# Designed miniproteins, single chains, part 77

Each design is a single chain, and the fold is of that chain. pLDDT is the mean over its residues in the fold that is shown.

## One batch from the design tools (miniprotein)

Design m2678
Fold by ESMFold2-Fast:
Structure m2678 (fold): chain A 82 residues (1-82)
Amino acid sequence: MSDKEREEIVKTKLEKELEEYLKNPDPARLAGEIIRLVGDLLESNGEDEEVKKRLEERLALMREYDREQGIVLEDRPVIPPR
């Protein structure tokens, strides 16, 4: 199937979760949850697809939150018409 359709669905879900998380951000708790999920994955010998998916979702959310906190708007100038 088309990778583009899958990418669109994943982006939409991530954007929704990021928007909700930004209302009440708790990066320390999110980091702790990620560490626990890594432990659960290791205990499951890396075979638990549900734990893998959950870990990927939490990591993606944390990365997007970090980008929002670390991005300088000046580093991303609006492209003017030429």
Scores: mean pLDDT 67

Design m2679
Fold by ESMFold2-Fast:
Structure m2679 (fold): chain A 98 residues (1-98)
Amino acid sequence: MVKVEISVTAYADGVATLTIRGPREVTLAIAERTAERLLADPRIKAALVSVRSDGTATVTVYADDGREAAELALRAALEAAAELGVEVARVELRFLPE
């Protein structure tokens, strides 16, 4: 079974970073669907997808509040993973500063 790990970090200035770790094809597919879901929400100003050669995909999310951005990003990522039939082995949510 294909598994991914999802982590979200919220920043004070309305930014959240969602990181998806796993096989590249799967992480990219989840990140792209997450960004599509987020951009449909009028509270989201921008969603930027990046992928590293190691298969790590990142979605950087901009909203009025970093905690709201992080919560929306995590929800969208979990929904995207479920839609793709991908198991989420680990979820982590961080707020900076800790």
Scores: mean pLDDT 84

Design m2680
Fold by ESMFold2-Fast:
Structure m2680 (fold): chain A 90 residues (1-90)
Amino acid sequence: RAAELAEEAGREAERAAREAAKAGGAVSAAAAGIAAAGAYFSSKLGKKGAESAALSGYAAAEAARRAGSEEGEREGREAAELGAEAAKAA
C-alpha cells in the first residue's frame, strides 16, 4: 500500500532527523519537526502524504549532513526514496 510505504518513509526520516538533532542544534531540531509532520501527513493524504514524506526525508538528510551525521544522512535519503516510491505507486 502507498500509505504503508509513506509511513515507513516518514518513520525513517524521523529517525534520521533524531540523529541530526543529537549531533547539532536548532536547525537539526527543525528538520526533525519537518520529518515528523511528513510522517503524520503520509497516513492522511495518500499520494500527497507520500510526496511530503519524501521531501521531509531529503530535508532531514541535508540537516544530518550539515550536523556531521553520516548515518542520519543515509537514513534520511532512504526515507526520501521510500516516500517517492510510495507516491509513484499511488
Scores: mean pLDDT 64

Design m2681
Fold by ESMFold2-Fast:
Structure m2681 (fold): chain A 63 residues (1-63)
Amino acid sequence: ERDEKLKLFEVRLELWEATSWSKEEQKKKIRELAKKYGLSVSELTKWLREIKELKKKGEELAA
């Protein structure tokens, strides 16, 4: 779809929420998002790692 930025924002928001879940649930969410949005599992796994790093760094800097 032409609203790819909105789609990417929605995906990243769901991945952000998933960062607090179990490893198994995170993998399940990645597979679900990959099928729903037509994205690769490897790409979503990379985004999840980036979000985890940003969240950890933000907590260290803001606290």
Scores: mean pLDDT 75

Design m2682
Fold by ESMFold2-Fast:
Structure m2682 (fold): chain A 71 residues (1-71)
Amino acid sequence: MTKEETIKRAEELGLDPAEEAAYYIHQGKREKARELLEKVKNEEHRELLERMLKMNSEEEWEELEKELLAE
């Protein structure tokens, strides 16, 4: 199954691409998360998720997650 096929299935099941991308970031699967970022419609959420992908610190992830959830 390709990443694009996985995204289509998630959308059919009603999963939010932003939520799925965050899940893959926490799993360390950065490439899968990058693919999903292109499907995120909210610009603020996409920016926060992209910043999380660039960070290797769990502390920085916590601050970005708080911002993502507050919006």
Scores: mean pLDDT 64

Design m2683
Fold by ESMFold2-Fast:
Structure m2683 (fold): chain A 77 residues (1-77)
Amino acid sequence: MELAEKVRELVLNYVRGINKKENEAKLKEIVAELQANMDDTEAILAVQEGVAAAARELAAEGRPEVAVLTPTRGAAE
């Protein structure tokens, strides 16, 4: 529940440089749990929403890194 909020917090802390490796590991754990624990499209969508929310908050802080950390993965720049 509230998976989007948890992902938002982890992404924000990761980009801000707060325990970057630990937050990356937690994000990978969430992804692995989704992969193992139901083929749940809604859970995947919640993860995407969390990343988008984090990107919006980073933009509001005046952080241009949101251009790199987008909801679309693998994008150039």
Scores: mean pLDDT 66

Design m2684
Fold by ESMFold2-Fast:
Structure m2684 (fold): chain A 135 residues (1-135)
Amino acid sequence: MVEELLEEYLRASKGYSDVLPEEEAREIIEEVLKNKDEIEILEAGGGGRGILYGLLAGYLKKPLIVRIDSVREVPGVIGALSFNPDVPIYLVVPEDNPEREEIEKLLEEFGLKNVFLYDESDLEKVKEEAKKTLE
């Protein structure tokens, strides 16, 4: 299972400049799987790390919170997360993010019903909403 998830991550992250080293990705997968029954919500940054946590969230069927600073981080995260449309994904951006409208348009273009955009100021509300999804 760890090796299978690692192979999927390396394939999904091909072409991204911020791909996690294989050893670091393996360690994250092993740690998440060891603590899977204690994990209610997964949290990650964008880019290569976001892709890995997207795959893990899909595999565990747990909600994911991803912090993104740029519209450039969205396609990689969405690509990983589109493998499981039943997993709720909360994208959190800085309150005054100038790219917010571009991110919203990109999410509409992907047509994903399980992806929600929030401001970082709403992070506590997002965490409460994600926990309710587990009930």
Scores: mean pLDDT 74

Design m2685
Fold by ESMFold2-Fast:
Structure m2685 (fold): chain A 82 residues (1-82)
Amino acid sequence: MDEVAARIRELGQRAAELLAQAVQTGSEDLARQALELFREAARLASEAMGVDYRPPFEETLRALAAEYPQLAAVAEEALAEH
C-alpha cells in the first residue's frame, strides 16, 4: 500500500508540474501529458480504494476547464475519450 501511495503522489506531482508549464506556455501537448498522468494517478487511487475512477476524474477535468479556459478543449477531448 505504501508503494502505491508513493506512486500516486509521484504521478500527481509530475502532472501538476506539466500542467503549470502548459498554463505558462499555452502548450496543449503539455496539457495532454498532464491529463494522462492525472488519469493514471486517479485510476491507481480508485483501484487501491475499490472506487470507480470515472466520477472523480470527470470532476477534475471540469475543474480544470473552469479554472484554465485555455485548456478547456483538451479537457473536453479527454472527457469524450472515456
Scores: mean pLDDT 71

Design m2686
Fold by ESMFold2-Fast:
Structure m2686 (fold): chain A 91 residues (1-91)
Amino acid sequence: DLMDEIGEKLDELYLTVLPYLSEEEREELAALGREFRRAKEAGDVRAAAQKAIALADAIIRYSRDKLPEEVLAKVEALVREIKELARELLG
């Protein structure tokens, strides 16, 4: 299930960056994560895919300049994978 794979990759992405984020950034990203989960639970596949892209983009924006090079490479790969899967759902 592409949606479950997106959810798992978003969880891995968030947990990977969590130690590098401020409390305010964590709260903002958690709110976006709730929007994704709400859309997924409602069966709104297009909204969930769009929210997944928005969340992945927000995570990399907030974390990019704070991450060690090796962690940044992993984060960029996860963001790319999430966006590819989400775009497949959007058509």
Scores: mean pLDDT 88

Design m2687
Fold by ESMFold2-Fast:
Structure m2687 (fold): chain A 65 residues (1-65)
Amino acid sequence: MEKEDKELLEKAIKKANEVPGVEAELKGKDVYITLEEESIEGEAAVGMITMLASVLGYKVYIKRK
């Protein structure tokens, strides 16, 4: 179950990294997201990862530039 949760979160992070200006990384039980530019697509990706991570018991840290 933990392995499946991690794989699901890693897949979501990989998909979010396809969005321009979004950099996301999983470190242990923490997710780090950097938004380089303000965009609706970037904010949507951040929202999806944050919701999924919260449901799975991970902490999310967001940096905006």
Scores: mean pLDDT 78

Design m2688
Fold by ESMFold2-Fast:
Formats: C-alpha cells, structure tokens, sequence
Structure m2688 (fold): chain A 82 residues (1-82)
C-alpha cells in the first residue's frame, strides 16, 4: 500500500511543474491509491483547477478527497490564494 501511494505521489509531482499544484495533486493521489486511475484523474483535475483559478471546482475536489464540506470561509481563503 505505502509503496503504491509513494509511487503515485512521485508520478504526480514529476508531471506537474508548479510546486504547490504538484504537492496538492500528490496528496489527492495518495488518498485514492486503491484506485490508481481515479487517483491520477483527481490529481490532474486539482492541477487544472489551480491553473485555471477555478475555486468552485477546486473546492468540490477537496470536499471529495477530505470527505467533508468546505465552509464559506475556507472557500474564500481558496479564492484569495488563487
């Protein structure tokens, strides 16, 4: 399990040039390591949302990964960070 998570994290980090996007995509991929195809798709979606400044899309992806709803304040913080 850990080797699979590490491999997915390294793959996402190698594919994404922006360090913040790479880090977030790696964390998302590790959370879904049991489904590598989904892990890669979610990591790519996070990187794309960050590059586009898509706050709503990024918030939805983070809610899916964390299993909890983001507060209005957390969504506002994401908007300010992008």
Amino acid sequence: MDARRAALAAEMAARIADPLAAQLAAQVAMAHADDPARARALGDAVAAALAAGDVDGLAALLEEVTGRALSAEEKAALAAAL
Scores: mean pLDDT 70

Design m2689
Fold by ESMFold2-Fast:
Structure m2689 (fold): chain A 100 residues (1-100)
Amino acid sequence: SLEDILKAALVHAMELADADPRLSEEEKEALVARLAAVMREVLDTMKAAGKEDDLDAGRELFERAMDALIAEEENPVEREILRATRDYALARIDAAKAAA
């Protein structure tokens, strides 16, 4: 499901942030909180539209939300983690669509 993919992507982001010595603990917590909020908004929007199982619509909404977050991020390390998280989630969505 989209929810399971986004949960896996959030865990991946947490692992990348925790492994990066360039980020403070406060920056790591803030980054993870922002990602979780964006992912929750995507999932809530899809559910409200009755499209919770529509991986095409979920992919487009998630990509746009992540691209907006990446564009606003001034910290190059955090921007790298956001891009890696986006790419990880999109690859898993594409794999799930191919299997469906």
Scores: mean pLDDT 87

Design m2690
Fold by ESMFold2-Fast:
Formats: sequence, C-alpha cells, structure tokens
Structure m2690 (fold): chain A 73 residues (1-73)
Amino acid sequence: GDKDKVLELLAKLLGVPLEKLREATQYKDEMIRYLAGELAKKLGASEEEIEKIVNEKDYNKLLELIKELHKKS
C-alpha cells in the first residue's frame, strides 16, 4: 500500500532496515508523518516544507513531497 511505499522510502533515505522502521512506527500514521518531518529537517527543508509533510494525510502526496525534497537536497 501507499503507507508501505512511504516507509520504504524513509528507510532508504534514513539508511535503516525497513523492518526496523516498521517496528519503530508500529504503522501509526502520526509516527510515520513525524519521521517524515524529521527526515525533511535533516535534508535541510524549510519550516514550511516540514509543516506540509507532517500534516499530509494522503500517503501518495506524502511520498511525492519526500521525493521532491530528496531531489533538491
């Protein structure tokens, strides 16, 4: 599902095994969005970009936001 695609991308960009990220987040939406925001911050995203990510409830849109940040970084 889209949630798994976001977790896979987060795992790749954070350099951690996907299974560890699944265990750490417990598939909780809030935890996944929180980690996406932390990754965005690490990639040098602006406060506005971080706010967009942590509030994005559509996993397909969240995936695209993370991809765009990674390309810009």
Scores: mean pLDDT 81

Design m2691
Fold by ESMFold2-Fast:
Structure m2691 (fold): chain A 77 residues (1-77)
Amino acid sequence: METYTVLGVTLTKEQYRRLGENFAEILDVLEKGVTDEDIDRLAEKLGITREQARKLVDALIEHFKESLEAYRKLKEE
């Protein structure tokens, strides 16, 4: 049990911890719109590959569509 699977992406314990620490920033990026630069920064911060970062972001968009809409509404002041 040295790995965690998040939305079909397998992460080490350390990568999973870093994901949690950066989750609010990830949600903000998803709300604004994702660029290639955002994917590259996320991959570097989490210590994962660019391909894994892209898959994770795509899965977050797909699985959290309703939650992302709710989050956007919450940010309306």
Scores: mean pLDDT 72

Design m2692
Fold by ESMFold2-Fast:
Structure m2692 (fold): chain A 82 residues (1-82)
Amino acid sequence: SAAEKEKKLEGIEKLEEAVKKQKEKQPSELLDKLLEALKKLKELAEKGEFSDEKALEILMEVAGLDKERAEVILEDMKLLGK
């Protein structure tokens, strides 16, 4: 639904803002890769193609996260979008 799409976008945007703020204090390659992954997740959410499976794949492939860390990031996005 439109409301679910908005919640997903809000969660991604809030996490993106937090990562950008952390990067200003302590820049790292991991934070740069995470921002690129979040950008791709935002594009999927805007297209209505966001799924947990696709999000995990992008976090693992683009940000270089293992499955456990990717699952934590996905859960954080869900919590922020509430």
Scores: mean pLDDT 83

Design m2693
Fold by ESMFold2-Fast:
Structure m2693 (fold): chain A 70 residues (1-70)
Amino acid sequence: MLADVLEKSAELYRKQGDLAKADRALALADWVRNNPGPLDSEQARQATDAISPVARERAALGRQYSRELA
C-alpha cells in the first residue's frame, strides 16, 4: 500500500516534469517493497515525510479551507 502511494506520487511528479522528485519517490517505493516488514513509529514517520512536501502542503491547505468554511 505505502509503496503504491509512493509510486503514484512519482508518476505525478513525472507528469509535472520534476524528474528528481519522481526518482526519489520511486527509490523509496522500491526500498519499502524490499523491506516489507512492519515499520516502527520512526520508520513510519520517515516514510510519511518522504511523501511530496507539495502534496502534503496542498492537503493541509485543503483542510484549513474546510475549517474556515465550517
Scores: mean pLDDT 63

Design m2694
Fold by ESMFold2-Fast:
Structure m2694 (fold): chain A 73 residues (1-73)
Amino acid sequence: AAEELAKQEQEKYTQLSLELKSNPQLQQQMKKLRDLVLRQIRKLSKSKNFKKDYELMQKAVDLQIQALMQRQA
C-alpha cells in the first residue's frame, strides 16, 4: 500500500515538475515538495492512523501544489 502510494506520488510530482520546466525555481520547489511527500509517506506508513494522517498531508500539499501552479500561470 505505502509502496504503491509512493510510486503514484513520484509519477504525479514528476509530471508536475515537467509542467514547470520553463521556470527552474518553481520546478525545484515542486521537486523538493515531491521529496518531502515521499519521506512523509514512508514515515506515516508506520502509523496506526496512516489513512487519516495521509489524507491531512495530501490536503496541505495540494494547497502548496495549487500555489506553485498558480504562480506559473
Scores: mean pLDDT 78

Design m2695
Fold by ESMFold2-Fast:
Structure m2695 (fold): chain A 118 residues (1-118)
Amino acid sequence: SNLERARELLERLRELIEKAKEKIEKGDIKGAIEYLKEAIELARELIRIGLELIKQKKYEEAIELLEELLEALDELEEVIKKLLEKEPDNEEAKELLLELGILRGLAGIVLGVAKLLK
């Protein structure tokens, strides 16, 4: 159940990253920001699921999920940076980049805990 939910959310996260990229390419920066905000919330939920998998002693599943999440967060960072190349003073995009940095740090810590407890 948690693993199935995680796979669905990770797929949705990747879809949102691609949709945000398309919006940026079309010059719809406001539309891109809405998808990026939703992507950040899904990333936060995926970290919570990673923690629940660790609590259930599903360490290998947690490691796989968090490694795939970190790859998606790298893609998300590149999309936000591309937005900032078009609008360098966009404060919402700068806030999203800061939130992403924090979530990337948290995902790395949770991954480290899963590897230590395995």
Scores: mean pLDDT 91

Design m2696
Fold by ESMFold2-Fast:
Structure m2696 (fold): chain A 66 residues (1-66)
Amino acid sequence: SEEEARARVEQALADLVTAVKNGDRDGAIQALKELLSAARELGPEAYDETVARAVADLNAIDQAKA
């Protein structure tokens, strides 16, 4: 369902951010794969929005390190 796909996106985004903050490269790759898989199920507009959110979250981590 769309609700299940959205829940998977939110969980995968949280997992990606946590893995990146912890320097867990393998965890970050797994979370990114799950994020993209779940976002594809929501359609192209939701996919683009989800990618933009992930990029913004990762940029915020990089800016915090500067």
Scores: mean pLDDT 83

Design m2697
Fold by ESMFold2-Fast:
Structure m2697 (fold): chain A 78 residues (1-78)
Amino acid sequence: MKKEEAAKRMLELAREAHARLAALRAAGAPESELDAVQAAAEEEMRKIAEEAGVELKELIELALELARPEAERALAER
């Protein structure tokens, strides 16, 4: 897997995980379900990094760079 492809998959995974967590929080789901979603996302991110042959940290930074405009808006709301 190419680094660019892996970064894109990481970003997609992060978006999906964020959406699931937001929906679960809104529904009042128990912390155990939130933890399960986070654990599954972390596992998948590790797998993507292994397939790409790149450090997880580098892929996360690349994914953040791709999502920079959205991340800046999210931070402004906090």
Scores: mean pLDDT 75

Design m2698
Fold by ESMFold2-Fast:
Structure m2698 (fold): chain A 100 residues (1-100)
Amino acid sequence: MDLGELQLAVFQALAEAAKKVKPGSSATDTREAGGVRITVTLGPKEDRRAVLELESPLSREQLEEWAEAIAKHFGMEIVRREFWEENGIHRLRVELRFPE
């Protein structure tokens, strides 16, 4: 998979979630790009935070590298990482904070 393809998918998911987020409620968008399932959650609107989940048979190291590249590209800080493996599918969840 191309990192640029992943970054575009994350941007699109962020844009769609941003249209739906409201005070007191979160919004989620899910996309697939290059064999990776991408889920972005924003909100509540008053929170300056997003959650990014990447799900793929790719290695943990590859998913972590891509999460770091995405965070850097969007100027966001990774504040938490969680990793799961189930039936050869790796899921990386990162909590992201927007710059102050």
Scores: mean pLDDT 79

Design m2699
Fold by ESMFold2-Fast:
Structure m2699 (fold): chain A 103 residues (1-103)
Amino acid sequence: SEEEAREKYRELVKKYDTELAKISQEINKKIDEAKKLPRDEQIEVLRQIKTEYSKKFDELIKRVKEEAEKAGLPKELIDFLVSRLEATKRVALSYLDDLIAEV
């Protein structure tokens, strides 16, 4: 039913918003540690963080899509969920690019 699909969607959103918050906290912690390093090392570490978390976001997006498909969510809700995660990835990676440029 539409109501059952909406409930499953809400449960997935809650679960993955929690995982996104954890990823955000990990990125921020690694950035704070990188800021303590000499300039050349800071640039290298920030690039490594960008590469690592780009991959982690892609893995999360893939897992969310697979779990939503398995749960039988309508394509429109799956696409919206994926779009939200891709937007979050873009913002996070753009922030890292800005930090690298400012070092």
Scores: mean pLDDT 87

Design m2700
Fold by ESMFold2-Fast:
Structure m2700 (fold): chain A 65 residues (1-65)
Amino acid sequence: MQEILEEATRAAEKALKDGKSIEEAFEQAYKAAVEYAKLNGIRLSESTIRTIATLAVYEALKKLE
């Protein structure tokens, strides 16, 4: 669980540093979480992945402020 949030946070942070919108940062975090879960055989609900992506964007914004 912690590792998936870290991957999602890195994706969100990279998108924001590249000048992308918050919405695009969320999409990148969501995709990173989905790919990590798939690669590691972790089955997560869409709701859980959306929560992870939301937290990832929050953490990325907090680090960049």
Scores: mean pLDDT 82

Design m2701
Fold by ESMFold2-Fast:
Structure m2701 (fold): chain A 90 residues (1-90)
Amino acid sequence: DKLIEEIEKEVEEKLEELLKKLEENEPEFWQSLSERERELVLEGVRYGYLALKYREAYEKLKDERLRKKAEEYEERARKLAEELEKLLKE
């Protein structure tokens, strides 16, 4: 499905841009995170962007498969945010 491939490519490009900005503009914050915390942040952002893009595509195309993907990634992003919050408050 070209639409799914295009969405996933756009999300990966946004994730690369965010990582670069975090390393360049917030180096002390990014360096203070453990490898696991960095992975959780990146995956949470990835799932958040995927959820947003699939929701946007669903609103335009009304394809129920896109809605289901949006809901799935919304839930994954929420769970990762909860896990990261617990780690940061230790």
Scores: mean pLDDT 79

Design m2702
Fold by ESMFold2-Fast:
Structure m2702 (fold): chain A 100 residues (1-100)
Amino acid sequence: NESEAVELATNSLNNSSVSNVTKYYAVAVLSLLLPKETVIEIINNSTTLENYLKDKIVKLLENPSPEAVTALNSDSDELKAEALISLAAEKTPENLQIIK
C-alpha cells in the first residue's frame, strides 16, 4: 500500500488540474514515505510543475519550519499543507507521531 501511496502522490503532484494545496499534501506524503533527496529529485524531474512551485517546495524540504506544529492550527489550508511538508521532511519520532 505504500507503493500505491507514492504513485498516487506523484500523480497528484504532476496533475495540472489539482490545486497547489493538493500538491503540497502530495509532497508531504512523499516526504513521509521516501528519503528527502528522493523527494527533491521527484520534484525537480517533474515536467508539469511550474518553476516557482518547485523552488518553493524544495525550500520547504531543505529548510523545514521549526514552528510547523503551530502552523497546523492555521485557518489556511495552504499553510497547514506547508507545515506538513516541514514535519514529514525531518522524520523525527516526534514529527511522525504528529502526522501519524
Scores: mean pLDDT 73

Design m2703
Fold by ESMFold2-Fast:
Structure m2703 (fold): chain A 56 residues (1-56)
Amino acid sequence: AAAEAARALSVRLSTEGRTFIAELLDAEGNVVARLEAPTLEEVLRAAAEKIRELEA
């Protein structure tokens, strides 16, 4: 079960006004984490860190 989570994560990017939103999705399309940042670079780094936490 835990090993399956790291394999099946996708990142979905969207924008809301000035804010970038990154959603982490499992294999079934369920949102497991949502991250917001004022820049694309910051939201991508936050998403990468969250993926690392979910793998730990």
Scores: mean pLDDT 74

Design m2704
Fold by ESMFold2-Fast:
Structure m2704 (fold): chain A 62 residues (1-62)
Amino acid sequence: MPPSSDEQIINSSLKGLETFAKTSADKEKAQKALDEIKKMAKEGSSSDDIADRASEAASRIG
């Protein structure tokens, strides 16, 4: 299915964080950013799916 513009922005941002996370320090910064995204999504009731995707990206980064 074609992603919405909002979903495309989120997916692009998550992929960017994964690409950025090359070293242990970069992975920590990327994980911190993903944690902020998860917190924002859960607290703002904006999307359960966004929080799940951020969690998956954090797991992939390691």
Scores: mean pLDDT 69

Design m2705
Fold by ESMFold2-Fast:
Structure m2705 (fold): chain A 68 residues (1-68)
Amino acid sequence: MEEKRKLIEEYLEKGKKDGLPYVGAALHLAREIGDEEMEKKALEVLGITEEQLQAMVDGSRAGAAALA
C-alpha cells in the first residue's frame, strides 16, 4: 500500500509536467487501493469533481451495455 501511494504521488507530479494521462493513472491506482485522499487529490489536479467523473463512468458503462 505504501509503495503504491508513493507511485500515485509520483504520477500526480508527472501529470503536472507531462499531462493528463499520468493524472488519470494516479486516479486509477488510488481507486484500486481504496485511498480516498489520493483519489480526491487526483480529481482536483484533473479539474473535475467526483460527481462528474462518476457520471462519465456510468455513461460509458451504459454505452457499452447498449452496444453489447
Scores: mean pLDDT 67

Design m2706
Fold by ESMFold2-Fast:
Structure m2706 (fold): chain A 80 residues (1-80)
Amino acid sequence: SLSLEERQALFLRLAKIIRENVDDPDKLLEAIRKFVREHPELDPEALFAAVSHLIRQYIPDPALQEEVLERVRKILEEEL
């Protein structure tokens, strides 16, 4: 299991990835897929909860939020 400090560092990295890619959903999803591939030890449900929180924080359009989150769930199912 990851330490609290390691989990916080990963959350901050994930937040940066999402914040830097919010203007391009395809780049955002590719960046998330790469992050997931680099961290196969992560719990898929915990990771989805963190991504959902960040997407809803940084993407103001509810329709785009749901589209991105459905594609993130598919990435997690394919990679983890």
Scores: mean pLDDT 83

Design m2707
Fold by ESMFold2-Fast:
Structure m2707 (fold): chain A 89 residues (1-89)
Amino acid sequence: SEKEELKKKIEEEKEQEIAKIEADAKKRSDAIWAKTQAEIAKYLAAGDEKKADEVFAKGQKEQAELAAEAAKKIAAAKKEAEEKIKEAE
């Protein structure tokens, strides 16, 4: 009973931490997207396709780096929860 309750608490804390990481990543992703789209629109309106392409490439790189950072944090949270569950047994 007590061990099952502790395991459930560890799983819930893991899910909450992952949800927080995903929410923070989404907020940052949405901000990158909004900034990137606004700059692309501005350069395209000015006829500067080269700068629009550079802004797009930079935005894609920032999105990829954010996704990699979030994935690493999620993996760490999962590993920490797994280790705590093993200790609870």
Scores: mean pLDDT 89

Design m2708
Fold by ESMFold2-Fast:
Structure m2708 (fold): chain A 93 residues (1-93)
Amino acid sequence: DAEKALEEFKKFLDEHGIKYKLVLFNAEVTVEAIEKFKESVEKALKRYEISGVLFVVYEDEEGVIQVGAHATEAEKLDETAEEVKKALEEYEK
């Protein structure tokens, strides 16, 4: 289930020293979303050293669930999350 998958994913991120934030907008985190997050992080780790990742799950204006992952610096993670949240709130208007 999604809760168990999310807890295992959090452990994976902690083991790799990656800080993260999750932004949910009109959407719930699903097992599919977590699989996409993990795939994105594993792909990035093969090419780069990453310290922070923003995970975003949102429902667009057409009712489609969108999933994204954005690599950033751990120190900028909260700031980036707030900017993305504001952009999504403005998009709905």
Scores: mean pLDDT 75

Design m2709
Fold by ESMFold2-Fast:
Structure m2709 (fold): chain A 60 residues (1-60)
Amino acid sequence: MVKLEGLTEEAQKDLYEKVENSSEEEIKVMLNIVKHTREEIDSPDLEKLIELLEKRLKSL
C-alpha cells in the first residue's frame, strides 16, 4: 500500500477506503483530477496517489 506523507493517518485511511470502494468510472475521474493537479503542483504525494489509483484500476 502506498504511504502518503502529507496526509494525517485519519485522512489517509479515509482516502484508501474511498479508493477501495470506488467504481472503475469513479477511479478514472479521480485519476484525471489528480493528473491535472500534478501539472500545476509538483508533489511526491500526488505521484504516489496516481500510482495507487492506477493499481486499483488494473485490479478492477
Scores: mean pLDDT 72

Design m2710
Fold by ESMFold2-Fast:
Structure m2710 (fold): chain A 88 residues (1-88)
Amino acid sequence: MLAPLPPEEQLAALRRQYEEDLAEAMRRYGLEDGEEALRKEIEELAAESNAPEAGELALELVEAIAAGAPLAELEAIRRRGVAASLAA
């Protein structure tokens, strides 16, 4: 298997990484430049996804950022997209 680490430790590391990526992305999203960077990242994520929902949620995230959605909503959408992509 690719990840021989204990499940709990592996999950904690992945969660921390996602939180850091999410926080960094959201800090960037506050800038006009953030929308382009996010769209690019989402397109790459969608291209590797086997779940239709992952692509749909990724696009929903871009629209939410453009509409000035609250931080909590952006976090929820991104987590759903990533979770759906990983589940595929």
Scores: mean pLDDT 56

Design m2711
Fold by ESMFold2-Fast:
Structure m2711 (fold): chain A 90 residues (1-90)
Amino acid sequence: MEEELAAFEGPSKKRVEEWEKLLDPEEQEELRKAYEELLKLRKETLEELEKNKDDKEKVEEIEKEAAEKLKPLMEKLKELQKKAAEKEKE
């Protein structure tokens, strides 16, 4: 469980703030929204996992659902991070 939970750890707040400085206002809002959604999903998933820690079947189900919801958020964050990195290069 700890290892799976660690995989849900996205970029740090400082990292996100660095990307924000390089992005356009619309992209900054997308970044903030995606990051907030990631933090909310992580918090809710951790709470559900703790409530069901004694039920292996429920834990696996919660992990699968969280992973499915996490994938589009992580993809969005990676896209925005790449855009920020390209702008910093200039």
Scores: mean pLDDT 74

Design m2712
Fold by ESMFold2-Fast:
Structure m2712 (fold): chain A 79 residues (1-79)
Amino acid sequence: MKELLEKIAELEKRLLEAVRNGDREELEEIVEEARKNLPEEVATQVEGLALRSTMESGEPLSERMQKLREKIREFQARQ
């Protein structure tokens, strides 16, 4: 659990920075890292968040990050 939470926090920080800088390459790297290190359902959420962050959307990044955290919490509750 702690390792998963640490990995999420690290990816979260990198994701926010990459979005702020418009760094598409870093976003793609974050998605690959999520796929390798996170459960498939969580990695899918990270992929969706990164993809939406490269496009105009009505949903703020902070709200999407909250949804990702909720998904992580749900996954942990099932373990």
Scores: mean pLDDT 68

